# Designs tried in a protein design run: designed miniproteins, single chains, continued (2). Part 76

Each design is a single chain, and the fold is of that chain. pLDDT is the mean over its residues in the fold that is shown.

## One batch from the design tools (miniprotein)

Design m6793
Fold by ESMFold2-Fast:
Structure m6793 (fold): chain A 66 residues (1-66)
Amino acid sequence: SEDEELLRAAEELAREALELAARGGSPAEIAAKLTAAGILAAAIKDEELRKRAVERVREAAAAVEA
């Protein structure tokens, strides 16, 4: 389904941002991945899946800023 594809894409981008941050990668690229993940998460139509995806992206953003 579209929602499952959006969820997977958002989770993958968030994971990539965390991996990049752990390696001391580009702050601009990290921000771009988190922004893209957030946009995809917000596009999910199912309320519970959207909430889960948004929470995963927020957790990733908090982790890279710590």
Scores: mean pLDDT 87

Design m6794
Fold by ESMFold2-Fast:
Structure m6794 (fold): chain A 68 residues (1-68)
Amino acid sequence: GPLEEEARRLLEELEEALRAGDWERAKRLIQEIDRLGVRLAVEGDIETAQRIGERVKELIERYGLELP
């Protein structure tokens, strides 16, 4: 659905920001993705929200971003 497509785009932007070392942009994108995941879960699409969360964790681990 539209939220899944938006999540995919934001995840691609997140990977680009992480690859560039743009931690400020990466943190903002993580916040946007988190808000979208909450929306998906509230709408009952818990499985998609979980997959998005797992992908964010994979990217953070791969690029070594430390969150506060």
Scores: mean pLDDT 82

Design m6795
Fold by ESMFold2-Fast:
Structure m6795 (fold): chain A 78 residues (1-78)
Amino acid sequence: MHDLPAPLTPEQQKLLEEAEEHHEKALEAKAAGDAETALEHLEKSLELAEKLAVSLGFDEEEVRRAREEYLARAREQL
């Protein structure tokens, strides 16, 4: 919401880059009609995003719950 990008550590930057790569692959697979590949890459992207969020001080249980809810909704759309 508030547009203040904070500097990331090298480890956090790597997690972000890997999450973005999987997210892009998920979008490409979805556009190609490959729902299975899209979900696989989306799950990996969200797992990496969870690790990044936890490393930034977000609650692990809360982040995991949000990820599970997002994946459930995504499966209904694909």
Scores: mean pLDDT 78

Design m6796
Fold by ESMFold2-Fast:
Structure m6796 (fold): chain A 85 residues (1-85)
Amino acid sequence: MSKEEKAKELIEQAEKYLDEAVRALNAGDFETARKYIEKARKLIDEAEKLLDEMENPSPELKQRVVRLYAAAGILEAAATLEESL
């Protein structure tokens, strides 16, 4: 696979993990939500590294990475706020 195709697969898997995190948050399962957010963050980091290694990375994939970092941060903040005793 090209680095671009691999980055896209990592991005798609990270999106799937953030969807699972949203479902866990909706169920009040903050521990499971945090686990999925961390799994997504690892994949986002790996995708960003692959894109950074390319001379001409896809602007669309770079923008998706930025949006996923923002989404993960928002979900983590929501999990922390709702978990507060």
Scores: mean pLDDT 83

Design m6797
Fold by ESMFold2-Fast:
Structure m6797 (fold): chain A 78 residues (1-78)
Amino acid sequence: DERTERQIELMRRYRPVLEEAADAIRKAKEAGLTEQVKRIEQLVNELTQAIRDGNEEQADAAIERLKKEIEEVKKLLS
């Protein structure tokens, strides 16, 4: 099943950034950064949907946005 194989590959590839996103959400919640939490959660949902669809282009676009939002949270916490 080509779609299932692609979903597994994309999930393995993007797992580290999903783990970073989870950590960023936790820290943002602790700091009361509710808007940043909402944005990261939305981007995680977009990424997971792209992975389910096996769409690398959409997954890569979602990853870039997610990385930027994680960096924004890190900046606000420094």
Scores: mean pLDDT 83

Design m6798
Fold by ESMFold2-Fast:
Structure m6798 (fold): chain A 67 residues (1-67)
Amino acid sequence: SAAELLAKQEEAAAGQAAGYASLHHGEALGATAEVLDETTARATVETVSGTFEYLYDRVSGEFTLIG
């Protein structure tokens, strides 16, 4: 279903964001993501150093820290 596909896309984006955050801020404790459009997701990652919010470009794989 479309809902299952969306959930898998958000799970994948959260996993990518957790990996990215862990390289810069230490161990990732949890991550969530929201697909905003075909090319963009917003991800929130909790790490041992604090919580970080990213825009994720799903085409380029680029992360932009926004909070």
Scores: mean pLDDT 86

Design m6799
Fold by ESMFold2-Fast:
Order: structure tokens, then C-alpha cells, then sequence
Structure m6799 (fold): chain A 69 residues (1-69)
């Protein structure tokens, strides 16, 4: 098992990644307000990819948090 200090560092790293991805999603959602046609489709795909990455990171976070217990 990972030492608690290393687990905390991994959790903090994933929190940082999630916050960065949320910021990227926000920027893309702002662009989506004025987008149309092909640009709209590309932005929607990028938003879905970001949401999937956030979901995966949250699952990893849950796993690591349980190991801290």
C-alpha cells in the first residue's frame, strides 16, 4: 500500500487536474453560446471528453480516499 503522505499528494494532484478541467469546460461553454454548425459540434465533443476525464478522475479520487481510511 502507498504511504499516507504519497496518497495525499496523489489526491491533491487529481484535485488540481479536476479544477483545471472544470475551468476548460467553462471556457468551452462560453464559446458554445455563440457557436453554430461544425464549430458547435466540435465544442460539444470537447466538452463531453472533458466531462468523461473529470468522471474518471473522481472515481480515482474515491479509490485513493478509501485507501486513506
Amino acid sequence: SMKKEQLRKEILKKIGEILRLIGEEFELLEKLKTASGEEKKELEKKIEEIRKKIEELLKEMDRLSKELE
Scores: mean pLDDT 85

Design m6800
Fold by ESMFold2-Fast:
Structure m6800 (fold): chain A 68 residues (1-68)
Amino acid sequence: SKKIEEEIKELEKKIKELEEEIKRLEEEIEEVKDSETREGVIRYTALSLRKIGLEFEIELLKKKIEEL
């Protein structure tokens, strides 16, 4: 039905937005990955955890699409 197609489109749009956020985080991670400073290690850890959280959210949204 058209309602399911619209719901899938909205979920796919959300996934795309999260993938773009992950791409920005990956760029920031690359900037700090070789940092030997305490501040750099803390930032790397925080960014890496945020990326994992977004990847988990994408997997949940993909599963929701599969259930439709």
Scores: mean pLDDT 86

Design m6801
Fold by ESMFold2-Fast:
Structure m6801 (fold): chain A 79 residues (1-79)
Amino acid sequence: SSSMEALKKAAELFEKALEAVKKGDLETARELLEEVSKLPDPIARMAARELLEAIDKGTPLEEIEKAIENALKYIKSLL
């Protein structure tokens, strides 16, 4: 279904965003999260939006990493 495809795409993008954050590449992380925010899945979209706001507020990288890991675990549990 298109819903399942959206969740798979979200998982791929969140994994790439996590790698970017671990490398300190917030520009790439933002771009990847913006892609997730455009997906038709409301859960993935909300998680991406909250992560973008956290990055904009200067949330510590360790907290951003944990938040992405939690979002990724949740999405993978739906696949």
Scores: mean pLDDT 86

Design m6802
Fold by ESMFold2-Fast:
Structure m6802 (fold): chain A 61 residues (1-61)
Amino acid sequence: KKLELLKEGARAAAEALKKGLSQREIAERAGLSQETISKLLNGEYLEVTEETVERIKRAAE
């Protein structure tokens, strides 16, 4: 479950980057730190939750 959430969060962050958002902008919109977004993209954010993933998906809208 955690690995699946981490993959989904990383995918959502990568999609936001493709839309032209920076890691900082994604973090600001999602209410997270830029370091958290960086760790998600690197597969390192073990504290990821369903809420974290939804916030990042919303940031990409």
Scores: mean pLDDT 79

Design m6803
Fold by ESMFold2-Fast:
Structure m6803 (fold): chain A 76 residues (1-76)
Amino acid sequence: MLEKIKEEADKLVEAIEKGDKEKAREYAKKLAELLREMGQDDTADAVLDLAEKGDYDLLKKLAQGIRDEAEGVLAS
């Protein structure tokens, strides 16, 4: 699960950096589904809300934070 969260968060960040809004929305939805599977519903809702509003700067920062936290747990 955590490896998939890291992977989808990385893809989301890359899509945002490339300006690919369609891929960013796709990866945001996948990331949110994985977060819900882990019981992180509030974080999943935040990801989807930022993607829906098109606030890609905040979405990127949130995705980076999610990735870094998942990486930290995997490294433990």
Scores: mean pLDDT 82

Design m6804
Fold by ESMFold2-Fast:
Structure m6804 (fold): chain A 105 residues (1-105)
Amino acid sequence: SLREKAIKDLEEIKKAVEAGMDPLTVAERLRKLAQEFEKDPSEEAKAIADLYRAMADYAEVLARKGHPREELLRVVEQAIEAIEKGIDDVLTLSGVLAIRAAIES
């Protein structure tokens, strides 16, 4: 399923963050994953792609603020939980992260 793919992709990102991957590299990987999901015309795929872009924007903000790994890890964990719960939670988290990125830029 689309959700199973998204959860697997984010679990791989979570492991990379735990291993000390730079937030800018995480942002680049999230943008590439968003592009893959955009190939699917479903509303669920569009919502996941928007979430990945919002996560990438926030990861770039975290990179400028001195790389708080714990905050980036929390964002990835929240994204996994949102995808497990459904599209409304995905859209809500995307909005929250977009606002956070705008305020903290």
Scores: mean pLDDT 86

Design m6805
Fold by ESMFold2-Fast:
Structure m6805 (fold): chain A 77 residues (1-77)
Amino acid sequence: DEVEKRFEELYKRLREEVTDEEVKEKLGVDLSELNFENKFLVLARVVLEKLEKEDPEEAKRLLEEIRELYGEKLKLE
């Protein structure tokens, strides 16, 4: 499924921006205990908050990409 591949690719990009330790320190959540959907949402939140402070335009583009992927996922169900 192309939409699932897009989620996996975006997840890998999000993983490059923050570490599991940073997520645990910021949110008190251990990523290893979450399913993929919850891991994705938690990482997306942390990365978006970081980018909004450092590069608001990149944060906007990332948010739009996430919205498009979820829109496509909903159309398939």
Scores: mean pLDDT 76

Design m6806
Fold by ESMFold2-Fast:
Structure m6806 (fold): chain A 62 residues (1-62)
Amino acid sequence: SADDEFIEIMKKVFEENPEASDEELIEEVLKKVKEKGLLKYFSEEELREKAKIYLDILRELK
């Protein structure tokens, strides 16, 4: 699903940029989502909100 693909992008961006700030990670996620054409499933604003939530989860797992 689009949500699963979004989570996969989030995890990959975090793994590739472990020292990046949350702001940098969100920007990179938006870039990857745009590259994959996923903006047809999410608004940019909705995507930023979801990215913040998932980054918090990833930080707890780290």
Scores: mean pLDDT 75

Design m6807
Fold by ESMFold2-Fast:
Structure m6807 (fold): chain A 64 residues (1-64)
Amino acid sequence: NAEELFKKYDKNGDGTLSPAELAAFLRDLGIEPGPEFGALFQKYDTNGDGTIDFEEFKKLLEDL
């Protein structure tokens, strides 16, 4: 369930995931963030605010 998963990693409760929170999510899946992590983050940060909102997170899950 994407909503429950998003809330688990949204540690500050602001409704967005920071790069550190997204990296923690990927590590919990057994995926170590590599040198392309910044480019990956920017692909899903479609509004350019430096965070991943819930709609962007759902798109990330579909692409995994």
Scores: mean pLDDT 78

Design m6808
Fold by ESMFold2-Fast:
Structure m6808 (fold): chain A 56 residues (1-56)
Amino acid sequence: TELRKKITKLIGEILRLIGEILDIELDESLSEEEKKKKIEELKEKIKKLLEELKSL
């Protein structure tokens, strides 16, 4: 079903973005300011995906 495929893709993308946030937080090569900026961008993407998921 189209809806089921859409839900699976959205959940998968959200989980991937959460993993990226964890990788950034553990990256000793990045400054705290760079980490904050990158994490804020990823959180905004997750927020939009959650809004899309809620609209289904």
Scores: mean pLDDT 86

Design m6810
Fold by ESMFold2-Fast:
Structure m6810 (fold): chain A 67 residues (1-67)
Amino acid sequence: MTAEDAIRALREGLPTPITPELVREALERDPELAARVYSMAAEGNEAAGREDSAKRYKELAEEFREK
């Protein structure tokens, strides 16, 4: 699975067996995109009722915004 596939899965709020390292590497290529993608993933998971996942993605989005 490619980095682009990982970004797409995050945007759709899909659970994925993609390793955190692969996802992080892809998103670090563009920190602004990383913050946006994690924010969108948080919103998607929140809408789906996955509060724990939504919270985790929100925290990741804030970490990338700090850059």
Scores: mean pLDDT 66

Design m6811
Fold by ESMFold2-Fast:
Structure m6811 (fold): chain A 80 residues (1-80)
Amino acid sequence: YNLGLVYEQLNKLEEAAKAYSRAIELDPSDVKAWNELGKVYEKLNKLEEAAKVYEKALIIEPNNEEIAKELEKVKQKIES
């Protein structure tokens, strides 16, 4: 979202990951929260965690093309 120092940006992303993780604990069927958590882990360069999160989202919505593409992209980054 907003500009900030590298440390501030990383801290904001980690706090965002915690917030989305909490949302998922409250509603595990919230595919949007799973998708947003995956995107946050990608920005943190936690690609393996992002992949796990996208896989969970696809268990909830197997035909979600957006999440399937994000998962494929993350898997390619892990292999490179």
Scores: mean pLDDT 78

Design m6812
Fold by ESMFold2-Fast:
Structure m6812 (fold): chain A 64 residues (1-64)
Amino acid sequence: SAEELREQAERGLRNAEAALAAGDYAAAMTSAHQAKVLAEQAGDEELARRAEELLREAQKGSSR
């Protein structure tokens, strides 16, 4: 269901945030990308936007 997809996307966002805080950019990118796909499948545009923002931040971190 869309609700289950949203919950999975929210978990993915939390995992991405934790990975970013730990400096694990590869894990952060993977989790953020998964969260974005799940949010898009759920039709949650705001959640997908937040996931994209985290993905871009992880990509910036990985280039340092």
Scores: mean pLDDT 86

Design m6813
Fold by ESMFold2-Fast:
Structure m6813 (fold): chain A 57 residues (1-57)
Amino acid sequence: MEEVKKIVDELLARGSVSGEELKKLKAENPEAWEEYLRRSIEEGVERLVEAVESVLS
């Protein structure tokens, strides 16, 4: 469990992960893949709100 969180934290800290790397992660560590998607969506929602407010008039 700790390993999954560490992997996800590392990927999120990078901010740059290729689709091939994500595909490999899903095959080797599906739990880490699911947690990564969940957390990136949560962070993405917050950023999306800020981006929309700053870009739309």
Scores: mean pLDDT 70

Design m6814
Fold by ESMFold2-Fast:
Structure m6814 (fold): chain A 60 residues (1-60)
Amino acid sequence: SQAQQLIDQGRYEEAAKVAEAELKKDPNNRRAMSLLIGALLRLGRHEEAGKLMRKMAELD
């Protein structure tokens, strides 16, 4: 929710940090992974986003 609000405000670097903190608490938090992927893509950090997308696929 906080990470989504930051994304909506265009604060992608801050959104990434919030989503990373959520993932540290719950490594299988799909919502936090999705939000972090979105923020990383908007920041042009495509390699890091791709690694997270692969991790999400492993949870299925």
Scores: mean pLDDT 83

Design m6815
Fold by ESMFold2-Fast:
Structure m6815 (fold): chain A 95 residues (1-95)
Amino acid sequence: SKIFGKPLDPEVLEKLEKLASDRYPYVLFVAIPRENFDAEEFVKLVKENDGVITAVTGDEKYVYAVIEFARRENAEKLAQDLVEKFGASVEIVER
């Protein structure tokens, strides 16, 4: 969503949707520029927001993540934190 910064590429989003586990009602799809990515800080932010990392993948430019949540508020808070700290592109999907 444009509310949380730059939107995800639709082709990337389609590929990441296939990696989601269907266990949680809210899914956060993330693309983080590799130059901005800090794995320790990323994992810390996910844990602080009760997120479940279902997948992490990447290409030459981006680290991609699929993170699932029981609560929408936690997904929205992590989306904001990732946009602010890493310049991430994010999309939240409700199932």
Scores: mean pLDDT 85

Design m6817
Fold by ESMFold2-Fast:
Structure m6817 (fold): chain A 82 residues (1-82)
Amino acid sequence: MELVEKLIEKLEEILKKEKDEKAKSGLSGIIGSLEANKELLTKEHLEEMIKNLDEMIKEEKDEGVKKALEKAKEAFEEVLKE
């Protein structure tokens, strides 16, 4: 799905600018999951992933990881607008 490919590109740009090792690991995990499942992921799955990211952001106590998750959520939301 072209939408998932655009999302991966946006997340890779975020990853390239990230300096926090835990945030890099988390972003790499999200990117890897999207790549592995890109042929199976629907718009509905991406919307559920946004809900999961929102919950992770609420539970996260590390400010660096929290900011990275917020950027990831913004990338998901921007892609879903198209």
Scores: mean pLDDT 81

Design m6818
Fold by ESMFold2-Fast:
Structure m6818 (fold): chain A 102 residues (1-102)
Amino acid sequence: MSKEELYQLGRLHFSEAAQAVAQGDYEKAAEHLEKAAKYFEEAGDYYGAGQAYLALGEVYEKLGDYEKAIEAYRKAAEYFEKAGDEKGKEEALKKIEEIEKK
């Protein structure tokens, strides 16, 4: 599979996850975000992977799974750092701090 095809699949699953969130289907949103993150990782799109993991963390918070949310936010911070997105990294780390204060 080409990097372009992997990137387009990542975008498709990210879009499907956003639609699932709008419908309140957080379990379906998590499945699509996990697929989006993996496709962006394989495509070498570190920014896309960071965004997908950040959204996945937010979805796990909605599901009450704080351990999975923290894991997803840690991966988001890692990928934003690889992408050179300091603001994205800071946002992901702040999400972890907010959960740990609950």
Scores: mean pLDDT 89

Design m6819
Fold by ESMFold2-Fast:
Structure m6819 (fold): chain A 85 residues (1-85)
Amino acid sequence: MKEKEANLLVAAYLHIAAGDYDGARAITVELAKISENPFEVVEEVVKALIEQGRKDEAIRTLDEVKPYLSPEDAKRVEELKKEIE
C-alpha cells in the first residue's frame, strides 16, 4: 500500500509537469481512495498545482476527491479551497 501510494504520487507529479492535469487529477482520486492519510497526499498534489499557477486545477482536484474522504478530511478540503485565491 505505502509503495503503491508513493508510486502514484510520483506519477501525479509527472502528469502535472507534462501539463496533463486531467491525468494528475485521476491519479489523485485513486490516491485519496487507497492512502492511509488521504488529505495529506491530496494536499501535496494541490501544492504542486498551485506552484504551477493552476489554482483552477487545484480547486477542481479538491472537488473531485472530496466524496472519497472522511467527513473530517472533507472539512479540511473546504478550508483549503477558501485559502486558494
Scores: mean pLDDT 83

Design m6820
Fold by ESMFold2-Fast:
Formats: sequence, structure tokens, C-alpha cells
Structure m6820 (fold): chain A 84 residues (1-84)
Amino acid sequence: GLRELVERLAREAERLLEEAERAIEAGDLERARKLLLEAEVLLGLLRILLGLAKLIGDEETAALAEELIRRLEERIRALEERLE
């Protein structure tokens, strides 16, 4: 269902961000930027699914998506700062 899709996309985004962090540690900034862009695409999809959850009245999935989006946005911002 919608909740399982939200959870799956969030896990994939988290995995991409872990790989991006490892790429930064290894000095592969090009790979890190590519992985961050891929994570940002998944974050965009999560925002669309949040809108859908709100539209259909799925308050539990909407609350989950809002929390996952917030955590992913914070992690993306922290990693982007390391690429300065």
C-alpha cells in the first residue's frame, strides 16, 4: 500500500545517503554529489506521496512521511555542507 511505498522509498534514500557519506570520506566528491542528487529525487517522490496521503485522508501515512522527509532533509543538508 501507500505506507509500504513510503517506507521503501525512505529506506532507499537512507541507503543512498550512507553511500554518499562513505564517498565523501573516500574523497570521491563526484560520486557523493551524484548520490545526493539521487536521494533528492526520492525525497521529491516522498513529498508527492505525502500530498497523496493527505488528499485521501491517510493521516497515519502522512505523519510517517512528514517525519521521514524531515530526517532525510536534515541529513542531506549536513552532507551538502561537507561538500563546501
Scores: mean pLDDT 90

Design m6821
Fold by ESMFold2-Fast:
Structure m6821 (fold): chain A 92 residues (1-92)
Amino acid sequence: MEEEMEAAAYYLGGVVHYLTGDYEGALRYFEKAAELAEKVNKEEAARALTLAGKAYYELGDYEKAKEYYRKALELDPDNEEAKKNLAEVEAK
């Protein structure tokens, strides 16, 4: 659907920003991707929220990272990346 295509475009933009070390920019894209995906594909929304959590972690905001990993697991309880990253940040 159009919303899924737009969500995918924001997700890819977020990945590019994340890989180049622009975690603030990555957050903007991943949060928008999650918002657009949430209504049509919970698994894709959870993936975007997980990467937003990783961006918060890289910025040192561990409380926001935990919040976003928990939100991802609320949408997709089987998201292994969110489970692993939540366990890692809870150990801090």
Scores: mean pLDDT 84

Design m6822
Fold by ESMFold2-Fast:
Structure m6822 (fold): chain A 80 residues (1-80)
Amino acid sequence: APADTDIELVFVAQLSDDMKELVKKAAKALEDESLLDLKAESVEELAKKIEERLKPKGKVVRVSALENDSVRILFIDKVV
């Protein structure tokens, strides 16, 4: 099943964490330095850009995000 080969990575950033911190966490977890060049105005835009870059490489199945006044959350469904 896909669940046997895919893992879900969840990165939670508090209001004090900036977009660069989420980018660094994603780049480290996915072992892809090209993610460090990503710039986005929202976590949802960042999620879309990560998916568009890594899904063609077979590294991720999906990337989604949740953002509010307290937290920024990036969900990465990673291919193992």
Scores: mean pLDDT 69

Design m6823
Fold by ESMFold2-Fast:
Structure m6823 (fold): chain A 79 residues (1-79)
Amino acid sequence: LSPEEQELLLMAIEEIVRELSKLDPEFAAELRERLAKAKSVEEKAELVIEGLQRFAERHPEYAEEAERAIKTIRELLER
């Protein structure tokens, strides 16, 4: 990933975690702890994708929003 793509990916990750914090603060706190231990932007992106999948399983009412967020991260990661 280019520095510009890494910046966009990090901004997307922060936005997603912020939204998750409003809906499930405990889940978001656990995700933030895992993200803090990640060594690369790509690793952080994969952790957020996994987190969103688990979030959608726990909160099916947000499955569509989680799927859109996952798609956005995957598109940025695949550049």
Scores: mean pLDDT 82

Design m6824
Fold by ESMFold2-Fast:
Structure m6824 (fold): chain A 85 residues (1-85)
Amino acid sequence: GKKDKLLKAIAEILRAIGEEILADMALEKGDLEKALKYYEEALKHLKEALKLLKEAGASEEELKRLEKRIEELEKKIKELKEKLK
């Protein structure tokens, strides 16, 4: 039901937070390739969370906050890819 989708969305957001922490730690060590990999995994989890929240009927405000976070992470990934060239 809707509650199960909300719980799954929360789990995906928590996974994304974990991946972003690992990415930030890799950046501190200068490992841009490893940081990129973790940010790309975080992005996958945030996109799945957004899908689940839409299906669960989450508020437009909640959806917009997550969409903005996804956009910011996509920009960060693009910048890291450009640095690796």
Scores: mean pLDDT 89

Design m6825
Fold by ESMFold2-Fast:
Structure m6825 (fold): chain A 78 residues (1-78)
Amino acid sequence: MSSEAGQAAAETTKDWPPEVRQKAAQYAANSAIESKGDPKKTEELTREKLIKAGVPEEKAEKVAKAAAKAVEEALKKK
């Protein structure tokens, strides 16, 4: 779900600069919407958006995986 993906991204980036944290949460939420809740697509899109925004690949991957995990957890709740 978009809200869970955004929250997970924000929590994963809580020690980053506020502007980058805000962008990470927004990209994760938007990626979850664009992927229609597909965890793999959410991970791919979130990572892509963050790298394009200048976030290092290692950090982008961490956020993308956290967002994907949040979407996967949300899907387990019927």
Scores: mean pLDDT 78

Design m6826
Fold by ESMFold2-Fast:
Structure m6826 (fold): chain A 56 residues (1-56)
Amino acid sequence: MLEYIKKNYPNLSPADQAEVERLLEAAERETDPLMKLLLLATAGGIVTVSEQQRKR
């Protein structure tokens, strides 16, 4: 997953990449589909904010 993030969002900071990976790993271990969705949405939010900062 981190490789996918680096490939598609290369301007994401190393700290944000690590946080996204941590959230994605937590989502993989989560059995509640709603909590899994929230973890994935949080990871997506970090990516979106970093992409918006890059465009400034």
Scores: mean pLDDT 71

Design m6827
Fold by ESMFold2-Fast:
Structure m6827 (fold): chain A 85 residues (1-85)
Amino acid sequence: MVKERADELIKKAEEAVKAGNTFEADVYIALIQIIVAELVKSGTPEDLKLAAEIERKLADVYEQMGRTDEAELWRKRAEELEKKA
């Protein structure tokens, strides 16, 4: 359920980016970040692994927006979460 919600929000963010709607993309990104924060707060190995997966996909969205510095930060964050899981 949580993974399906995150995947749908990521898809919507990618569609907003392709449409040039940066405001809508930022709203979906904020919702995705809330999901990640909840998974990290849970702290279970399964939730940390899922959070890392979502953070990698979020980094790809930032890269599609030309926000390469943010994309790199989210990729490194995902790698660190995977090491903790």
Scores: mean pLDDT 85

Design m6828
Fold by ESMFold2-Fast:
Structure m6828 (fold): chain A 81 residues (1-81)
Amino acid sequence: SSLLEELERKLEEIARALKEGNYEEAKRLIVETAELIKKEFPDDELLQQLADLAIKAVEEGNIIKAAKIINWAVQEIKSRL
């Protein structure tokens, strides 16, 4: 599948984990998605900053903020295609 399809699937998995109250799974998925974005877009300053902010929000225990930031990063990627 394309990178965009993988990122969209990750967002759906994050939304499901949050709906089910599975915050540990949501944290794991958000960090994995952020690390994937950092790996695939190493020279993109905005995407690197958004990924780092999402990881920081997870570390601070603000999972809802982290999910919003990672969604913003994926929407930014979609806007460029």
Scores: mean pLDDT 89

Design m6829
Fold by ESMFold2-Fast:
Structure m6829 (fold): chain A 57 residues (1-57)
Amino acid sequence: MEEELEKKIEEAQRLNEEGERIAKEGGREGLLEGASLSMKGLGLVTIAISDKKEKEK
């Protein structure tokens, strides 16, 4: 079960890195796309942590 959380964290890191690159290269429009990608990654991690807490009960 820990492995699933690890994979989601890794995916979130990848999305954040990709978003940062898009933001740097894409100008103003790229900045919004990059921010959206980073927020998606954070949401994924938050959901995974919440799910793990519920399974512990």
Scores: mean pLDDT 72

Design m6830
Fold by ESMFold2-Fast:
Structure m6830 (fold): chain A 63 residues (1-63)
Amino acid sequence: DTLVTPELEETLKKVIDNGMRTRVEENGLPEADAERIRNTLKKRIDENRKNKLPVSQLGRVER
């Protein structure tokens, strides 16, 4: 398993930004809602980095 590095964290944040932009443009998601979701996901990435969790756990469903 790979730990969340600062470089990987930035890459994941860019993927989130691109994905949310697509949802706004293609699916009509309000930008305010997209920004809120982006902030939540970015916060989770930061928390996982601080806790040194493996990248494999970022998509893990707990229960």
Scores: mean pLDDT 67

